Designed miniproteins, single chains, continued (5). Designs and how they scored, part 41

Each design is a single chain, and the fold is of that chain. pLDDT is the mean over its residues in the fold that is shown.

## One batch from the design tools (miniprotein)

Design m17400
Fold by ESMFold2-Fast:
Structure m17400 (fold): chain A 65 residues (1-65)
Amino acid sequence: SLTPVYQEALAVFEETGDKEKAIEVLLKGLKEKLNLPDVVLQVARHELSKLSDEEFRALLERLSK
C-alpha cells in the first residue's frame, strides 16, 4: 500500500509548511515502494510543484485514506 508514503509526506508538510520538502519525502517513498526511474520522479516533481499549497494538501489528504 502507498498510503504510508502519502501519510509521511502529509505529516512533513503539516509540521514544516515546506511543500518542496514534502514533495521530496513523497518522491523518495514512491521510488522505494515502486522502484520508479529517475525520469518519472523528475516529471512528478515538476507536476507536484505546479500545485498550490492547498491543492497539494488536499491531494495528500485524499490519498492518505
Scores: mean pLDDT 86

Design m17401
Fold by ESMFold2-Fast:
Structure m17401 (fold): chain A 76 residues (1-76)
Amino acid sequence: MKLSEEQFEADVLLAFAEIYYAMAKKDIEKGDVESAKESLEKMREIAEQIRSLGATDDAARIDEMIKELEKLIEKA
């Protein structure tokens, strides 16, 4: 049942994106905008991978997290 495996993979990737999101927020609070940008790029890669698996809702959630980080970086 490949669809169940792909959904599990998408869930794992979403968890990694949430970790990068938390790291990026912490880096922005510290003034480390460059490290935050690295985490943001990793989140973009993960969102694309999740989209390729068909988990569009999970990918959209990551897109919203990316937009939030971009706004925080522009203010920093």
Scores: mean pLDDT 82

Design m17402
Fold by ESMFold2-Fast:
Structure m17402 (fold): chain A 73 residues (1-73)
Amino acid sequence: MRVRHPVDVTITFEPQELTDEQSVRLGEVLLRHAPRIEAARTLEEGRRIRDEIVKELEELGVKVESAEVRLVP
């Protein structure tokens, strides 16, 4: 994919043990949002997607240390 300023979303997790169900649901959340991140054209779009991902992860009981959005040169 050719994008002038591709958006990258980096999620850093706290050290934790995930249940099998949490791991599966985590993967589903990331896969569901991956094409949205790839289609994101601005930093603002990436931040909206990040906020949705973090919210869904928190609802799963997954501990997030940080979630950063940046434009990749």
Scores: mean pLDDT 75

Design m17403
Fold by ESMFold2-Fast:
Structure m17403 (fold): chain A 105 residues (1-105)
Amino acid sequence: EKIKALYDEVMKLIEELAKSLAPYMEPSLIEKSVEQIKKLVEDVINGKITIEEAEQQLLKLRYLLQAEIYSRLDEDSEEALFAISEVSEKIGRILSLLKEIEKLL
């Protein structure tokens, strides 16, 4: 089923994001971020929030996660640039798939 396949891909991306953040953030902050993204996905699917509201919240979360990485790493380091690009890519992919799910609702 099309929506189920997209949902499963979103869940996989959330797991990959959590794994990529593990070296740079406390487990409790990673868990909180994962739960926030999962809630946004469910709230869009259930019609509780608009896709535009979900986009604003995901972009805000992306900013906070990137700021946390920079608090631990020199922003000019190759490691920081890689970690920041991973967060940006994963959040962007999640948002893209969520927009596709919303069009099928």
Scores: mean pLDDT 84

Design m17404
Fold by ESMFold2-Fast:
Structure m17404 (fold): chain A 81 residues (1-81)
Amino acid sequence: SAVDREGVRALVSSIPREKLPEFLAYLEKAEAALAAGDKEAALQYLIKAFSLSTGQPPGDLPQDVVDELSARVAALIAGLS
């Protein structure tokens, strides 16, 4: 839905690319999949992003930011399921 795509876009816009390039790449792929109507591919990319956000964070990214990113991705996955 448009709301799900806007949610992914808002999340991408809130994160510096230099800190989380792989995470952002999966979110961008999820947005592209949603634009194409491929809900299953979007879910796979969001799950991959969630897995990255629940791993060890980069040294300069605080844990509360990682927790917030994980929560936002989980909400997007729930909305698409």
Scores: mean pLDDT 72

Design m17405
Fold by ESMFold2-Fast:
Structure m17405 (fold): chain A 86 residues (1-86)
Amino acid sequence: MSEEERIREVAEKVVELGKKYFEALKNGDLDTARKYELEITKILSKERFSIEDIIRVLDALTQAFLAGKSDEEILELVEEEIRRLR
C-alpha cells in the first residue's frame, strides 16, 4: 500500500472512532468514551505516534466536532496531522 493510501486509511479509522468518542463524551458516558480513546491510541501507537501527539490529535478532533465541522473537513485535518507527525 502506498504511504498516502496508508495515511488516508489511518485517518478514516481515527475519524470514525473519534465520532463515537465525541458522542460518548456529549452523553456523559465516560466508560464508552475511554474505550474509543484507547482504540484511537492503539491505532496511532502502531503508527509510532508519541503519547503527546496522540493527545494533540484527540484534542483537535474534539475541537473540530464541537465546531460542527463536516466529516470531510475533519478527515482532512487528521490526514494533515498524520503527515506532520511522520
Scores: mean pLDDT 80

Design m17406
Fold by ESMFold2-Fast:
Structure m17406 (fold): chain A 88 residues (1-88)
Amino acid sequence: MKDFTLSGGFNVTDENNELALSVSGTITHKGGKTTVTNVTYTAKTPHAQKLADELVEIFKEMDGVDDEKAKELLKKLNKVIDEAIENG
């Protein structure tokens, strides 16, 4: 099984292009096991906090998943972000 590490982050902005949420994390696949570590966020509003909570739940689902499921979870991340932007 292949070993890899993915490190990244993203920002969510409101209708006025003001930063509402910043998130970062690391996904490591080693020895056939996927782990999510170093998840850090800064939330400026209650809506951003709700988004952060939803994103953490998606990261939890990444433990032990295959590439196809990982793509679906990334799509779910984008949907959660879009919904937060519309409601922020």
Scores: mean pLDDT 69

Design m17407
Fold by ESMFold2-Fast:
Structure m17407 (fold): chain A 64 residues (1-64)
Amino acid sequence: MKSMDEIVNESLSLIGELYLRGAITPEEAMELYQQIVDAYRNKDRQKLLEILNNLLKKKEEFDK
């Protein structure tokens, strides 16, 4: 896996993509953004990876 900054950037990119494609609501996008900000501030790399993996799963499910 990537650095914390790379994980954050990839997660934010996925949130934007999912939002623009209608896979998540604006409220869900904001909640996910806040979770990423909180995890990054707490230096919680495991939580950032969990969020990224969940976003990747959601993208895969939506793309099917």
Scores: mean pLDDT 81

Design m17408
Fold by ESMFold2-Fast:
Structure m17408 (fold): chain A 92 residues (1-92)
Amino acid sequence: GMKKVLERIEALVAQIEATGDAAQQAQARALKARAVELAKELERLLKEMREADRKGVSREEALRLTAEILRVIGELEDIVLELEALLKQAQA
């Protein structure tokens, strides 16, 4: 779940802070901050989706919410990949 993704991001950032230079550490912290904001957006969208399902919204609105949720998930996955690449550079 989302907690595991955030825990993975935290662990990757901690490793980069231990092994990376100042620029790599700054980039890792910026990626972590973006991930925290995306996690808050995902929670809001999931709550909105649950309310929409309960209230019976249009197919168009349901598809819009689903697309937004998938976009935020994709951005979180991209952050994990960026942190993994940054850690590889720090360990080189």
Scores: mean pLDDT 86

Design m17409
Fold by ESMFold2-Fast:
Structure m17409 (fold): chain A 79 residues (1-79)
Amino acid sequence: SLAEEFEKVYEKIRPEVLKEAEKRGMHPLLADWYARQRAKEELLKKGYSEEDVEKAWQEVIDRNRARREKLIAEYKKKL
C-alpha cells in the first residue's frame, strides 16, 4: 500500500535527515517534520498526488496506533 511505501521511505531517510537537522541546530520536533516533508517529496516525485500522500501518512499514524493497542492487549492477556 502507499502507506507502507511512505513508512519505508520515511524509515530509510530519517537517520540521515535527523543527523543533518541536528547539525543545523533544529528542534527535534522540527527535525521529525523535516524528515516527513522529504519522504512526502520522494512520493510526489514518483507521481502520487499530494492528497494521496497526506492520506497515506494518516494511515501510517493510524496503523501505528492500532499496532500499539494490539501489543498492549496481547501483553494484558499474559497477565
Scores: mean pLDDT 78

Design m17410
Fold by ESMFold2-Fast:
Order: sequence, then C-alpha cells, then structure tokens
Structure m17410 (fold): chain A 100 residues (1-100)
Amino acid sequence: SKLEQAQALLEEMIKKAKEMMEKMSEEVQRLVEEYLARVYTLVQELLDGRISKEEARRRLEELRAQVEARIAKMPEEDRRQLLEAVEFLERKALEILEVL
C-alpha cells in the first residue's frame, strides 16, 4: 500500500540520517537531530491525515529557511555537513509526499 511505502521511506530516512551523523561534529549532530525530529513530526501528521500535502510542503520550506538563517553563523565545514544532511532529509520527505 502507499502507506506502507511511505512508512518504509520514513524508516530509511531515519536510518541513513543516523549513519550520516556518525561522521559529524557534536554541534552539527544536535542540529541535524533537531531538524530530523521536526521533519519526522511533519511526516507523522501527514500520514495521520492531520495536514495536507500543500501544508507539509509549506512547513518544509519554513524549516529550510530556519536552517539557512542558523547556518550563516557556523564554521564552513559545519555549514557544509548540516546543509548536506538537510538537503538529504528534505529530498526524502518530498519522496514520502509523492508516494502518498
């Protein structure tokens, strides 16, 4: 079912995010964990039918803007790692949206 596909993609997203975090600084890990938790909550609300796909896309855009505001003050290497993780998580969340 589409719901089972979406759940499998969510589990893959979490697993890969944890693998990526193993190579990051503690500061970047904390920020990725915070972002992942917010994306996870958003996806769960979508799977529960509590928000529309349009609302989910809008919230993803807001989360990206919040990350970009925070990243501007970070060291270059930390910015690179955080941006790569955020771009991965955003792409995976959008894949979940397309399956549903």
Scores: mean pLDDT 85

Design m17411
Fold by ESMFold2-Fast:
Structure m17411 (fold): chain A 73 residues (1-73)
Amino acid sequence: SLEEQAREFARQVALLLAQQAGRELEAETGLKPVITVEEVGENTLRGTARAGDRERVVELDVAELEKKFLESL
């Protein structure tokens, strides 16, 4: 469905931002980052990038991302 496509878009955006944070950590630490994306509550996606003892977290509003996707059609 279109709603499923919008949710997939939101997940891909969360992953992209977490990967970007991971690249920044890799540049700072010289270590390969570990990337995770999880749903936190019904309207928040949390992307985490970790390299050694360093961690970055990005949180995204799923409803806002779904809205942007639908408005782009």
Scores: mean pLDDT 81

Design m17412
Fold by ESMFold2-Fast:
Structure m17412 (fold): chain A 85 residues (1-85)
Amino acid sequence: SRESIRLIQQGIRSFQQGNYQQAIDLLQRAIRISERDEDYNTTSHGLHRLSQVYDSMGNNQQSQRYRQLSQDYLDLSRQRGRDLS
């Protein structure tokens, strides 16, 4: 969880610096770690940021794909929150 959040922050910085490939690599690492840890909220955030990187690159197909995956993981995170009630 902490490692995946750190990698997302590094990915955001790389994106802001215009280093799109480094941002993609860092965000993909964060997504793999958070998904393994079943931290679906963090997985959703990583996918959302990855969608923004692809959007800035003009890759609308990948941007839309990762936006949808981000929403799916967010919904899964919300579902599990209800099960604790």
Scores: mean pLDDT 86

Design m17413
Fold by ESMFold2-Fast:
Structure m17413 (fold): chain A 92 residues (1-92)
Amino acid sequence: AEEAEVAEQIARIDAGKEAMIAKHPEEAELIEKIADALKELVKVYGKSVEKSIEAIRELARASKALAEKLGRPEAAAKAEPIAQETIEALKK
């Protein structure tokens, strides 16, 4: 990805983080952790498979925790399987 495209994706992630924290201020720490993992993935995607895998795992853990807190157990159950499928795709 080009630097300008990466910067635009980071700006959208930060905007989404602020919007989610405004709706769920009690879960601000989990929302911030999700945003940080997404920004890391955007920065390392196509440059480091190992760091991309780490970012995906962190994103899955934080997303699962947030889904559980928001009363969405089905979404929580899907977070880690989706991350594992993405990780296996990156290893090909």
Scores: mean pLDDT 81

Design m17414
Fold by ESMFold2-Fast:
Order: sequence, then structure tokens, then C-alpha cells
Structure m17414 (fold): chain A 67 residues (1-67)
Amino acid sequence: SAGTAAFERRLAAAGYVSPELADQIGDGELGRAVFEAVRRLQADLGEPTDGIVGPKTARALEALGAA
């Protein structure tokens, strides 16, 4: 979906996922990498590393994409 694609690109821009993997948006292999990248971002935020994108994780990604 468009939201998922934007989310994946923001993670790549922030250095949590390689740009080459972000170019393969919608691939199942990218899905695993994104899940692990989300958990890493959550650890950096001091949040539970459950891999689920909540409002705080989404806001942090928007801020990273704006930089």
C-alpha cells in the first residue's frame, strides 16, 4: 500500500534499511528487514521492541523523513 511504501522509504532514508532493499517495496524479503528495522528504531526510542508501528514510532519516522 502507499502508506507501507512511504514507511519503508523513511526507514531507508534514516539508515535502518539499505536503499537497495527499499527499491524492492512489496517484496516479502523486504518485509522481514522492515520488521527488524522497526524494532531497532523502537530500541533507539526506548520503546518496547515489538515491531508494531504505533503513533510514537510513526511520528519518529515522519520527523526522520523531514530532516
Scores: mean pLDDT 65

Design m17415
Fold by ESMFold2-Fast:
Structure m17415 (fold): chain A 61 residues (1-61)
Amino acid sequence: STMEEAEARFRHVAERVGLPQSKVDELLAAARSVDEVLALARAVYEHPDASVEEILERARR
């Protein structure tokens, strides 16, 4: 499904930038749509050291 593909992409990016599993779990739990999961992947790639709150704000902007 498109959600499975989006989550796989997000997890790949998270692993590549060294995002802690706790942040991965929080971000995916907060995601409301496939498009938001893809936006989270981009936000994590661009700002890997940002807080969960900041990454969510960037993805929802």
Scores: mean pLDDT 85

Design m17416
Fold by ESMFold2-Fast:
Structure m17416 (fold): chain A 66 residues (1-66)
Amino acid sequence: MVERTGLVVFDYIPDAEKVAEAVSKVPGVEVIRALPNVVQFRATGESEEEVKKLLEEATKAANDAA
């Protein structure tokens, strides 16, 4: 298994709970921290390609929810 940590920083203060909830809905992604303008998460997959895809999906989910 492959594991990578991702981080999204916002130039404004979104709804941290809403952003964290959206990110945690991505399969294989776990929210480590949800601060007012920062969300940190961990993606776990079977390959580098899977983890890269999960990081992209989590980042998109965070930005869409913010």
Scores: mean pLDDT 76

Design m17417
Fold by ESMFold2-Fast:
Structure m17417 (fold): chain A 116 residues (1-116)
Amino acid sequence: MEAEKIVEERIEEVKKIEEEIIKETKAETEVEKEFARLAAEGIVAGSALGTKEAALAGGLVGVGLALAKHGDKETAEKIMKYLLKKYLGKEVKTEEELEEAIRELSEYAEELAEKQ
C-alpha cells in the first residue's frame, strides 16, 4: 500500500470540502478561509467514523479551534449553520436554534469520545 497516495487523496478531499464551504458561505478573508479549512479537516476526520453526525461533529470541532484562535463568532455561526443544513438537513434561523443544535451534537460527540 502506498501511504503517500492515501495522504494525497485525504488532502484532496479536504480541499474539495474547503472550497465548497468557501463558496456556500462566501468566505473572502484569510480568517474566514482558515475557518473553512479547519472545518473541512474536521469533517474528513469525523467521516472516518462512518456517520454523518460524526462528520458534522468533526467539522464543529474544527470551527471551534478557529474560533478559539480568532474570536470571530459571526464566521463561526455562518459555517455551523451551513454544516447543520448540509449534514442533517436542519435549517437554523435563530442563534437559540443554533445553540440547541450544537448542544445536542456536543452531547452525542462527548458520549462517543468518553465510551471509545
Scores: mean pLDDT 75

Design m17418
Fold by ESMFold2-Fast:
Structure m17418 (fold): chain A 71 residues (1-71)
Amino acid sequence: SAMAKNKEAMAKLGEELGKKVKTVEDIVKAGKEIQEKAKTLDETAAGMKALAEAAKEVLAKVGREERAELG
């Protein structure tokens, strides 16, 4: 169905954006892009879930770097 295809498209967008993010601010910006392109809450949720999953390695790295800087 068109709804299922749109959810898959949003999940793919979230994954691609998540692979490109380097900072928490980049994740917020990517999330706004998903919200702008999504037509339903379910599509937004699918995109956000994919973004969070793809970005989790980047977030873990940022957390390690912040802890190192703080001492």
Scores: mean pLDDT 74

Design m17419
Fold by ESMFold2-Fast:
Structure m17419 (fold): chain A 82 residues (1-82)
Amino acid sequence: SLVDEEVARAKAAFPLTDEEIQKLRELLQKARDVAENGTEEERARFYYELVSKLFSGPLEAILASAAITVANRVDLERRERE
């Protein structure tokens, strides 16, 4: 549901193709999985990769920004379950 919500927001905000939407969905699913189930090292590595993508081009920046948002929200929700 979180992935579906963020995909819907991106579709409303940016003129993305079906291929770009699929790429976004895959990245958001990976961001959710790493944030929920990853180790601290895996999360740190993934965040570093996303930050690097913010400077790789306009599309990469859009996708990485959405993925960072999903990862941060999942991390907060995971911590709140304690």
Scores: mean pLDDT 82

Design m17420
Fold by ESMFold2-Fast:
Structure m17420 (fold): chain A 81 residues (1-81)
Amino acid sequence: SMSKAEFAEDAVEGLRRLVAEDPDSPRAREALITAVEMLRDLGVLSEAEAARLIELARRDTRAGLEALERKVREWLAQLAA
């Protein structure tokens, strides 16, 4: 089974590839929103953090990905401490 950390890192890497191919595509935006919702359900993101990231992703998918990457890095650093 995949750990929460492995899932979070894998999701971010997959989203980087999708956003790099076409940041304006509905597919990239939907994938980012779905990943944020799953990370919320797994307890990696709070409900409030997930809501803010989804709002950002809808306005600017690239900025949403960058914000998600920062949050995942922060969460991983907290796990390592």
Scores: mean pLDDT 85

Design m17421
Fold by ESMFold2-Fast:
Structure m17421 (fold): chain A 79 residues (1-79)
Amino acid sequence: MRVPLTPEQRARLEALRRRAEEAARELRERLLKEGVSETEAQIRADILLAFVAMAEWLFEQTGDLEEFERLVDLILEEG
C-alpha cells in the first residue's frame, strides 16, 4: 500500500531523487577519471540508484520520510 504524500513530502522526495541522480553522475565521472571502464562505472552508478529505489519503495510502504532520508544519506556515503 502506497502512503499518500503531502505536498511537503512530495517536494522533499523530489529533492532526494535529484540528489541521488547527481551523486550517481558524480560517482560515474569519478570512476571514469580513476580509469574504471565505462561499463563498470555505469553498473556502479546503477547499483547506487537501485539502492535508493529500494529505500524509496520502503518509504512508500511505511510513510517514514525521515528513515528514507537517513537511508539515502547512508547509501550516498557508502557509494
Scores: mean pLDDT 77

Design m17422
Fold by ESMFold2-Fast:
Structure m17422 (fold): chain A 68 residues (1-68)
Amino acid sequence: MEPKSLEEIAEELEKELKRISGKDEGVEVRVEDGKVVVESDDEEIRELAERLAPGYEFTYKVEVEVRK
């Protein structure tokens, strides 16, 4: 089984953030400089991302950054 790519991990995190928040806009998850970056002007989405990030980092051995 091939390991998940950074792009796949970013897509899964974006889907989970949208599902939990109930919002389809105001959240962007992308791969930048070998890490997963979550960008949002919505404080609720950033709080959710900060809560989910440790789980993704431990599971997939990736770095997650949350910013405005």
Scores: mean pLDDT 79

Design m17423
Fold by ESMFold2-Fast:
Structure m17423 (fold): chain A 89 residues (1-89)
Amino acid sequence: MEEEERERKIKEADELANKADTLFSQGKYEEAVKLYEKALELYREVLGKDHPRVIGLLNLLIDAYEKLGDTEKAEEVQKERDELINKLK
């Protein structure tokens, strides 16, 4: 991936995560989840699946799913996060 493309995608992911944080603080958890998932996809693409930023975003998704009462999805994300933590350098 070209450096300019990578930096642009990271910036886009950061902006999506910031917007999701705002939505989360407003109680708009379903909308926040959608933006966190988009940011997560971009971070995975450019930084790799086990990067600290990916783990941080998984934590935010867990919180958002718990606020929605979606225990099953929260547990699935927790499992992914825990598997990645074991691989973090």
Scores: mean pLDDT 82

Design m17424
Fold by ESMFold2-Fast:
Structure m17424 (fold): chain A 64 residues (1-64)
Amino acid sequence: SPLLALLEDEIGRLDAEIKALEEQRREALARGDEKRAAELERRIAQTKRIRDTLLERKRELEEK
């Protein structure tokens, strides 16, 4: 399904973004940059929420 392929591609992009943000957060914490670490933590949480929504939509499409 073209729609399933697009969802899988977007989920993959979000997974890569989460990994990059987690690496940046670790670097910020190592420097004692609490403000940047908190901002990155919020962005990670938001990106994970979006990913989870797409994963749910993918499951629904695979069942129908």
Scores: mean pLDDT 87

Design m17425
Fold by ESMFold2-Fast:
Structure m17425 (fold): chain A 86 residues (1-86)
Amino acid sequence: SKLEEFRKLWEEAQRALANGDVEKANELVRKGIKLLDEILDELTPEQAREVLAGLRAFLDAYGDKLSPETRELLEEAIKRVEEKLK
């Protein structure tokens, strides 16, 4: 499913960061955000809550390792998920 592809992209981004591949991590985060925008309206409330928690945790742990532009895109994506849950 696209949700499983989304989860795998974030796992791959974490592995890229663990290996010091910041360029690959930034690319994977951008791909993950694009995929999120494609599936956001199809997520159940429970799935949206899991996604929100995961994105917040990623930003808190790794946001400082992302480019400023990629970090802003991630922060905006988090806001879109929050708005869906209102």
Scores: mean pLDDT 86

Design m17426
Fold by ESMFold2-Fast:
Structure m17426 (fold): chain A 80 residues (1-80)
Amino acid sequence: SMLEEAEELRKRALRIVREAEDVASPEQALELTKYMMRMIGIENTLRYDKNISEEEKEKLLKEMREIVKEIEKIAKESKK
């Protein structure tokens, strides 16, 4: 389900953020925190907003996938 994919994307993002925690700069840590807050916000919207359209759900899920890519990019840069 879309909600199950959203949960897995959020869990994946959290794992990456935690792995980067010891090596990220303060600026990188702030960006990762902002992305994680947005991921949690989208998951909550998908879970609890019963009036959201399927097209809007797809857009939010696409945003979550893009945020995971940005988190992966920041984490990769922090490890170099």
Scores: mean pLDDT 87

Design m17427
Fold by ESMFold2-Fast:
Parts: structure tokens; C-alpha cells; sequence
Structure m17427 (fold): chain A 68 residues (1-68)
């Protein structure tokens, strides 16, 4: 079981590793939207064992598009 904080930390770490964190912030300048994006990406990543960079990027792009 992962806490919300752990899910957020995992999503942030993966997005930073992919260089996507900056682009996410540029697309969603509202802080609340950014938090929601990280929560949703983190939740989907938590359901995947050893997510690849490609899977994480695809999830982030899809969730970003849904929140835009």
C-alpha cells in the first residue's frame, strides 16, 4: 500500500528522470492542476511493476491531455 505522498514522490521522481516535470508545469500553470496530474500519474504508475520510461511518458502525456 502506498500513501498519497509516496505516490506523488514516485510520479515526481519518474517525471524528473524523463525531463517531463518542467513541461508539465509549463502546460498546467495552475498548482491544483499540477497536483492532480501527479496524483493520477502516480496512481497509474503504482499499478505497474517496474514501469519503463516510455510507459511513464505515455501515461503523463495522456493524463496531461485529459486535464487540459
Amino acid sequence: MQSREEIFAEAERVLNGLGLAGRVMERLPDVADTIELFARVGAELADIENPTDEQAEAIARRVSAELA
Scores: mean pLDDT 61

Design m17428
Fold by ESMFold2-Fast:
Structure m17428 (fold): chain A 95 residues (1-95)
Amino acid sequence: KLKEEFEEATKELTEKALEIGKAKEVTEEQLKEFLEAFKKFLEAAKKVNLPKEHIEQILKNVEMVIETVKKKASKELYEKFKKEYEKLLKEYYAE
């Protein structure tokens, strides 16, 4: 059950990242969906006690998505997205 939830969350996060990568312009809705998928991923990772090294590798891929958003979204959308992303990371590490 927990492994299945983690696998599903990882797949959803990857799908949302690919949507952003393929888009000519990133929409607010796509960013919200990505952040929701990322939140679910972090929650599932905690439940399966995912090794720190694996989380760090996935976060490197997420940083590539953030750079893509910076190029394809408005400055306001990018700043809002970055703030929410940083909030989710802080909540994840604040066990």
Scores: mean pLDDT 81

Design m17429
Fold by ESMFold2-Fast:
Structure m17429 (fold): chain A 63 residues (1-63)
Amino acid sequence: SRAIVLIGDATADRLEAMSEERLLAAAAHMATIEGTEIVGIGDPERDAAAKARLEAALARARA
């Protein structure tokens, strides 16, 4: 299966509010999906920060 995650203002808000534990738990679900892509559609700076944090958690979940 393949998934695309869109990071807009609402998703960036949620990710910014998440603890590292909750983010890792969310990333663990995403890690079960092959070909997951993360793309920003809102503020580029906020989206880049949120994407980087989510990708770091996803990499940890896959390790």
Scores: mean pLDDT 72

Design m17430
Fold by ESMFold2-Fast:
Structure m17430 (fold): chain A 87 residues (1-87)
Amino acid sequence: SAAAEQQQRAAELAAARAQFEQTLKIVDLLENTPDEVWVDMLMEKGGLPRAEAEEIVAKLRKDAKEFKANKEKIEADLAAGKIEVYE
């Protein structure tokens, strides 16, 4: 039914917005925390060698910069009721 389709779209948009807000918090935390803290955390909690932990942190920094470059577009699309997929 049209009502069920509208409710499903509203739920999907709400989920996309919640994911966007969660990603913003993670990116903000990542930017305001030194690489050394993240490397040590990955080594202690993940049992990773330092070299692998450093590569993961470098990738996260790159992904965070890419997310920020697209932030305004994602935010505008969500405000317009569009669902945007981001990594």
Scores: mean pLDDT 79

Design m17431
Fold by ESMFold2-Fast:
Structure m17431 (fold): chain A 70 residues (1-70)
Amino acid sequence: MEHLRKGGEAYRAGDYETAIAHYEEALKELEGVEKAMALVGIAEAYRKLGDEEKAREAMEEAQRLFLEAH
């Protein structure tokens, strides 16, 4: 929970590397839809940094988890 919030705050501040670090910490403790939300945050931050490949990988994993949550 806390790492998702801090990731979002860093993203809004334009600190995309810090946002990714917080979202990666969230991945260690989250499952299902909440983990997918952290992966979406990682994908958005990587897009802002220009790393389209890592952004794509994170988004694909997030989509897989959203489907499995059903």
Scores: mean pLDDT 82

Design m17432
Fold by ESMFold2-Fast:
Structure m17432 (fold): chain A 99 residues (1-99)
Amino acid sequence: MDQIRENGIRFAGLVAEAVRNPEEFAKYLMEKKGAPEEEVQRIIEKAKGILEETIAAVEEEARRLGNEEILRLAEEARKDLTPEKMEELARLVLKLHEE
């Protein structure tokens, strides 16, 4: 993968972390990055919306293509969201669009 795709995959993991552990993510941004609380709350809210829309879109595309692996991973991500699952989902989606 090129640098842009790797950055996209890492971003997917970051979005998952913001949604899975919002308090720890907020603490990290506030304490380590010096972000204001109001901005951090907006980032978390936006990340939650992006994640929900992205997983829904991926599930729809996976059903359309008959890709059971991607569908299963998207469903697993909904139940137990981890950065690793979201990054893997992003890799599989990118691979589908390149093949």
Scores: mean pLDDT 73

Design m17433
Fold by ESMFold2-Fast:
Structure m17433 (fold): chain A 100 residues (1-100)
Amino acid sequence: LPVPPVPSTEEALANFRAAVEAELAREAADAGLRQTVLSRVDEIEALARRLAADPTDEATRARLRELVTGMAELLRSHGHRGTASLVLSFLASLEARLAA
């Protein structure tokens, strides 16, 4: 089967940010929560770029997992389960990509 085109790391990160912003808007998240979540997205982007450059960096992978799970818990505590599921799905997709 032909390998489907996969987005670059930068395209995947841009798509993730846009998806998080859109889902937070759909779930009517307050401005303070949106700012906190987008700040965490900035941290996730930095760690994801580092991990893409060195997929064997287990410390960076562990920190990325901690940030994403912590953000998902924060989102769930505020009732934003859709955004929480989205960020967990992104982590799973990123880890699958880096394992290939």
Scores: mean pLDDT 79

Design m17434
Fold by ESMFold2-Fast:
Structure m17434 (fold): chain A 76 residues (1-76)
Amino acid sequence: MLEETKKALEAGDLASAEELVRAHPNDVEMLRMLGAGYYKAQDYDKAIAYLEEALALRPDDRVARELLALVREAQA
């Protein structure tokens, strides 16, 4: 599942990546990857939403917090 999400994000197929995350809504790593994918696509609102969801499930996720900070800086 994570490998499939990574491949979809690398291909820029955010719709397939989003479907995989919807199938596994409590998977912090998948939520974090989707957030990173939207950040690369410059959809900062969606990137923030998915990273905030990852942090709601795992508040101490360092990678999600760092990605969220990068998205917020890019949005500013």
Scores: mean pLDDT 76

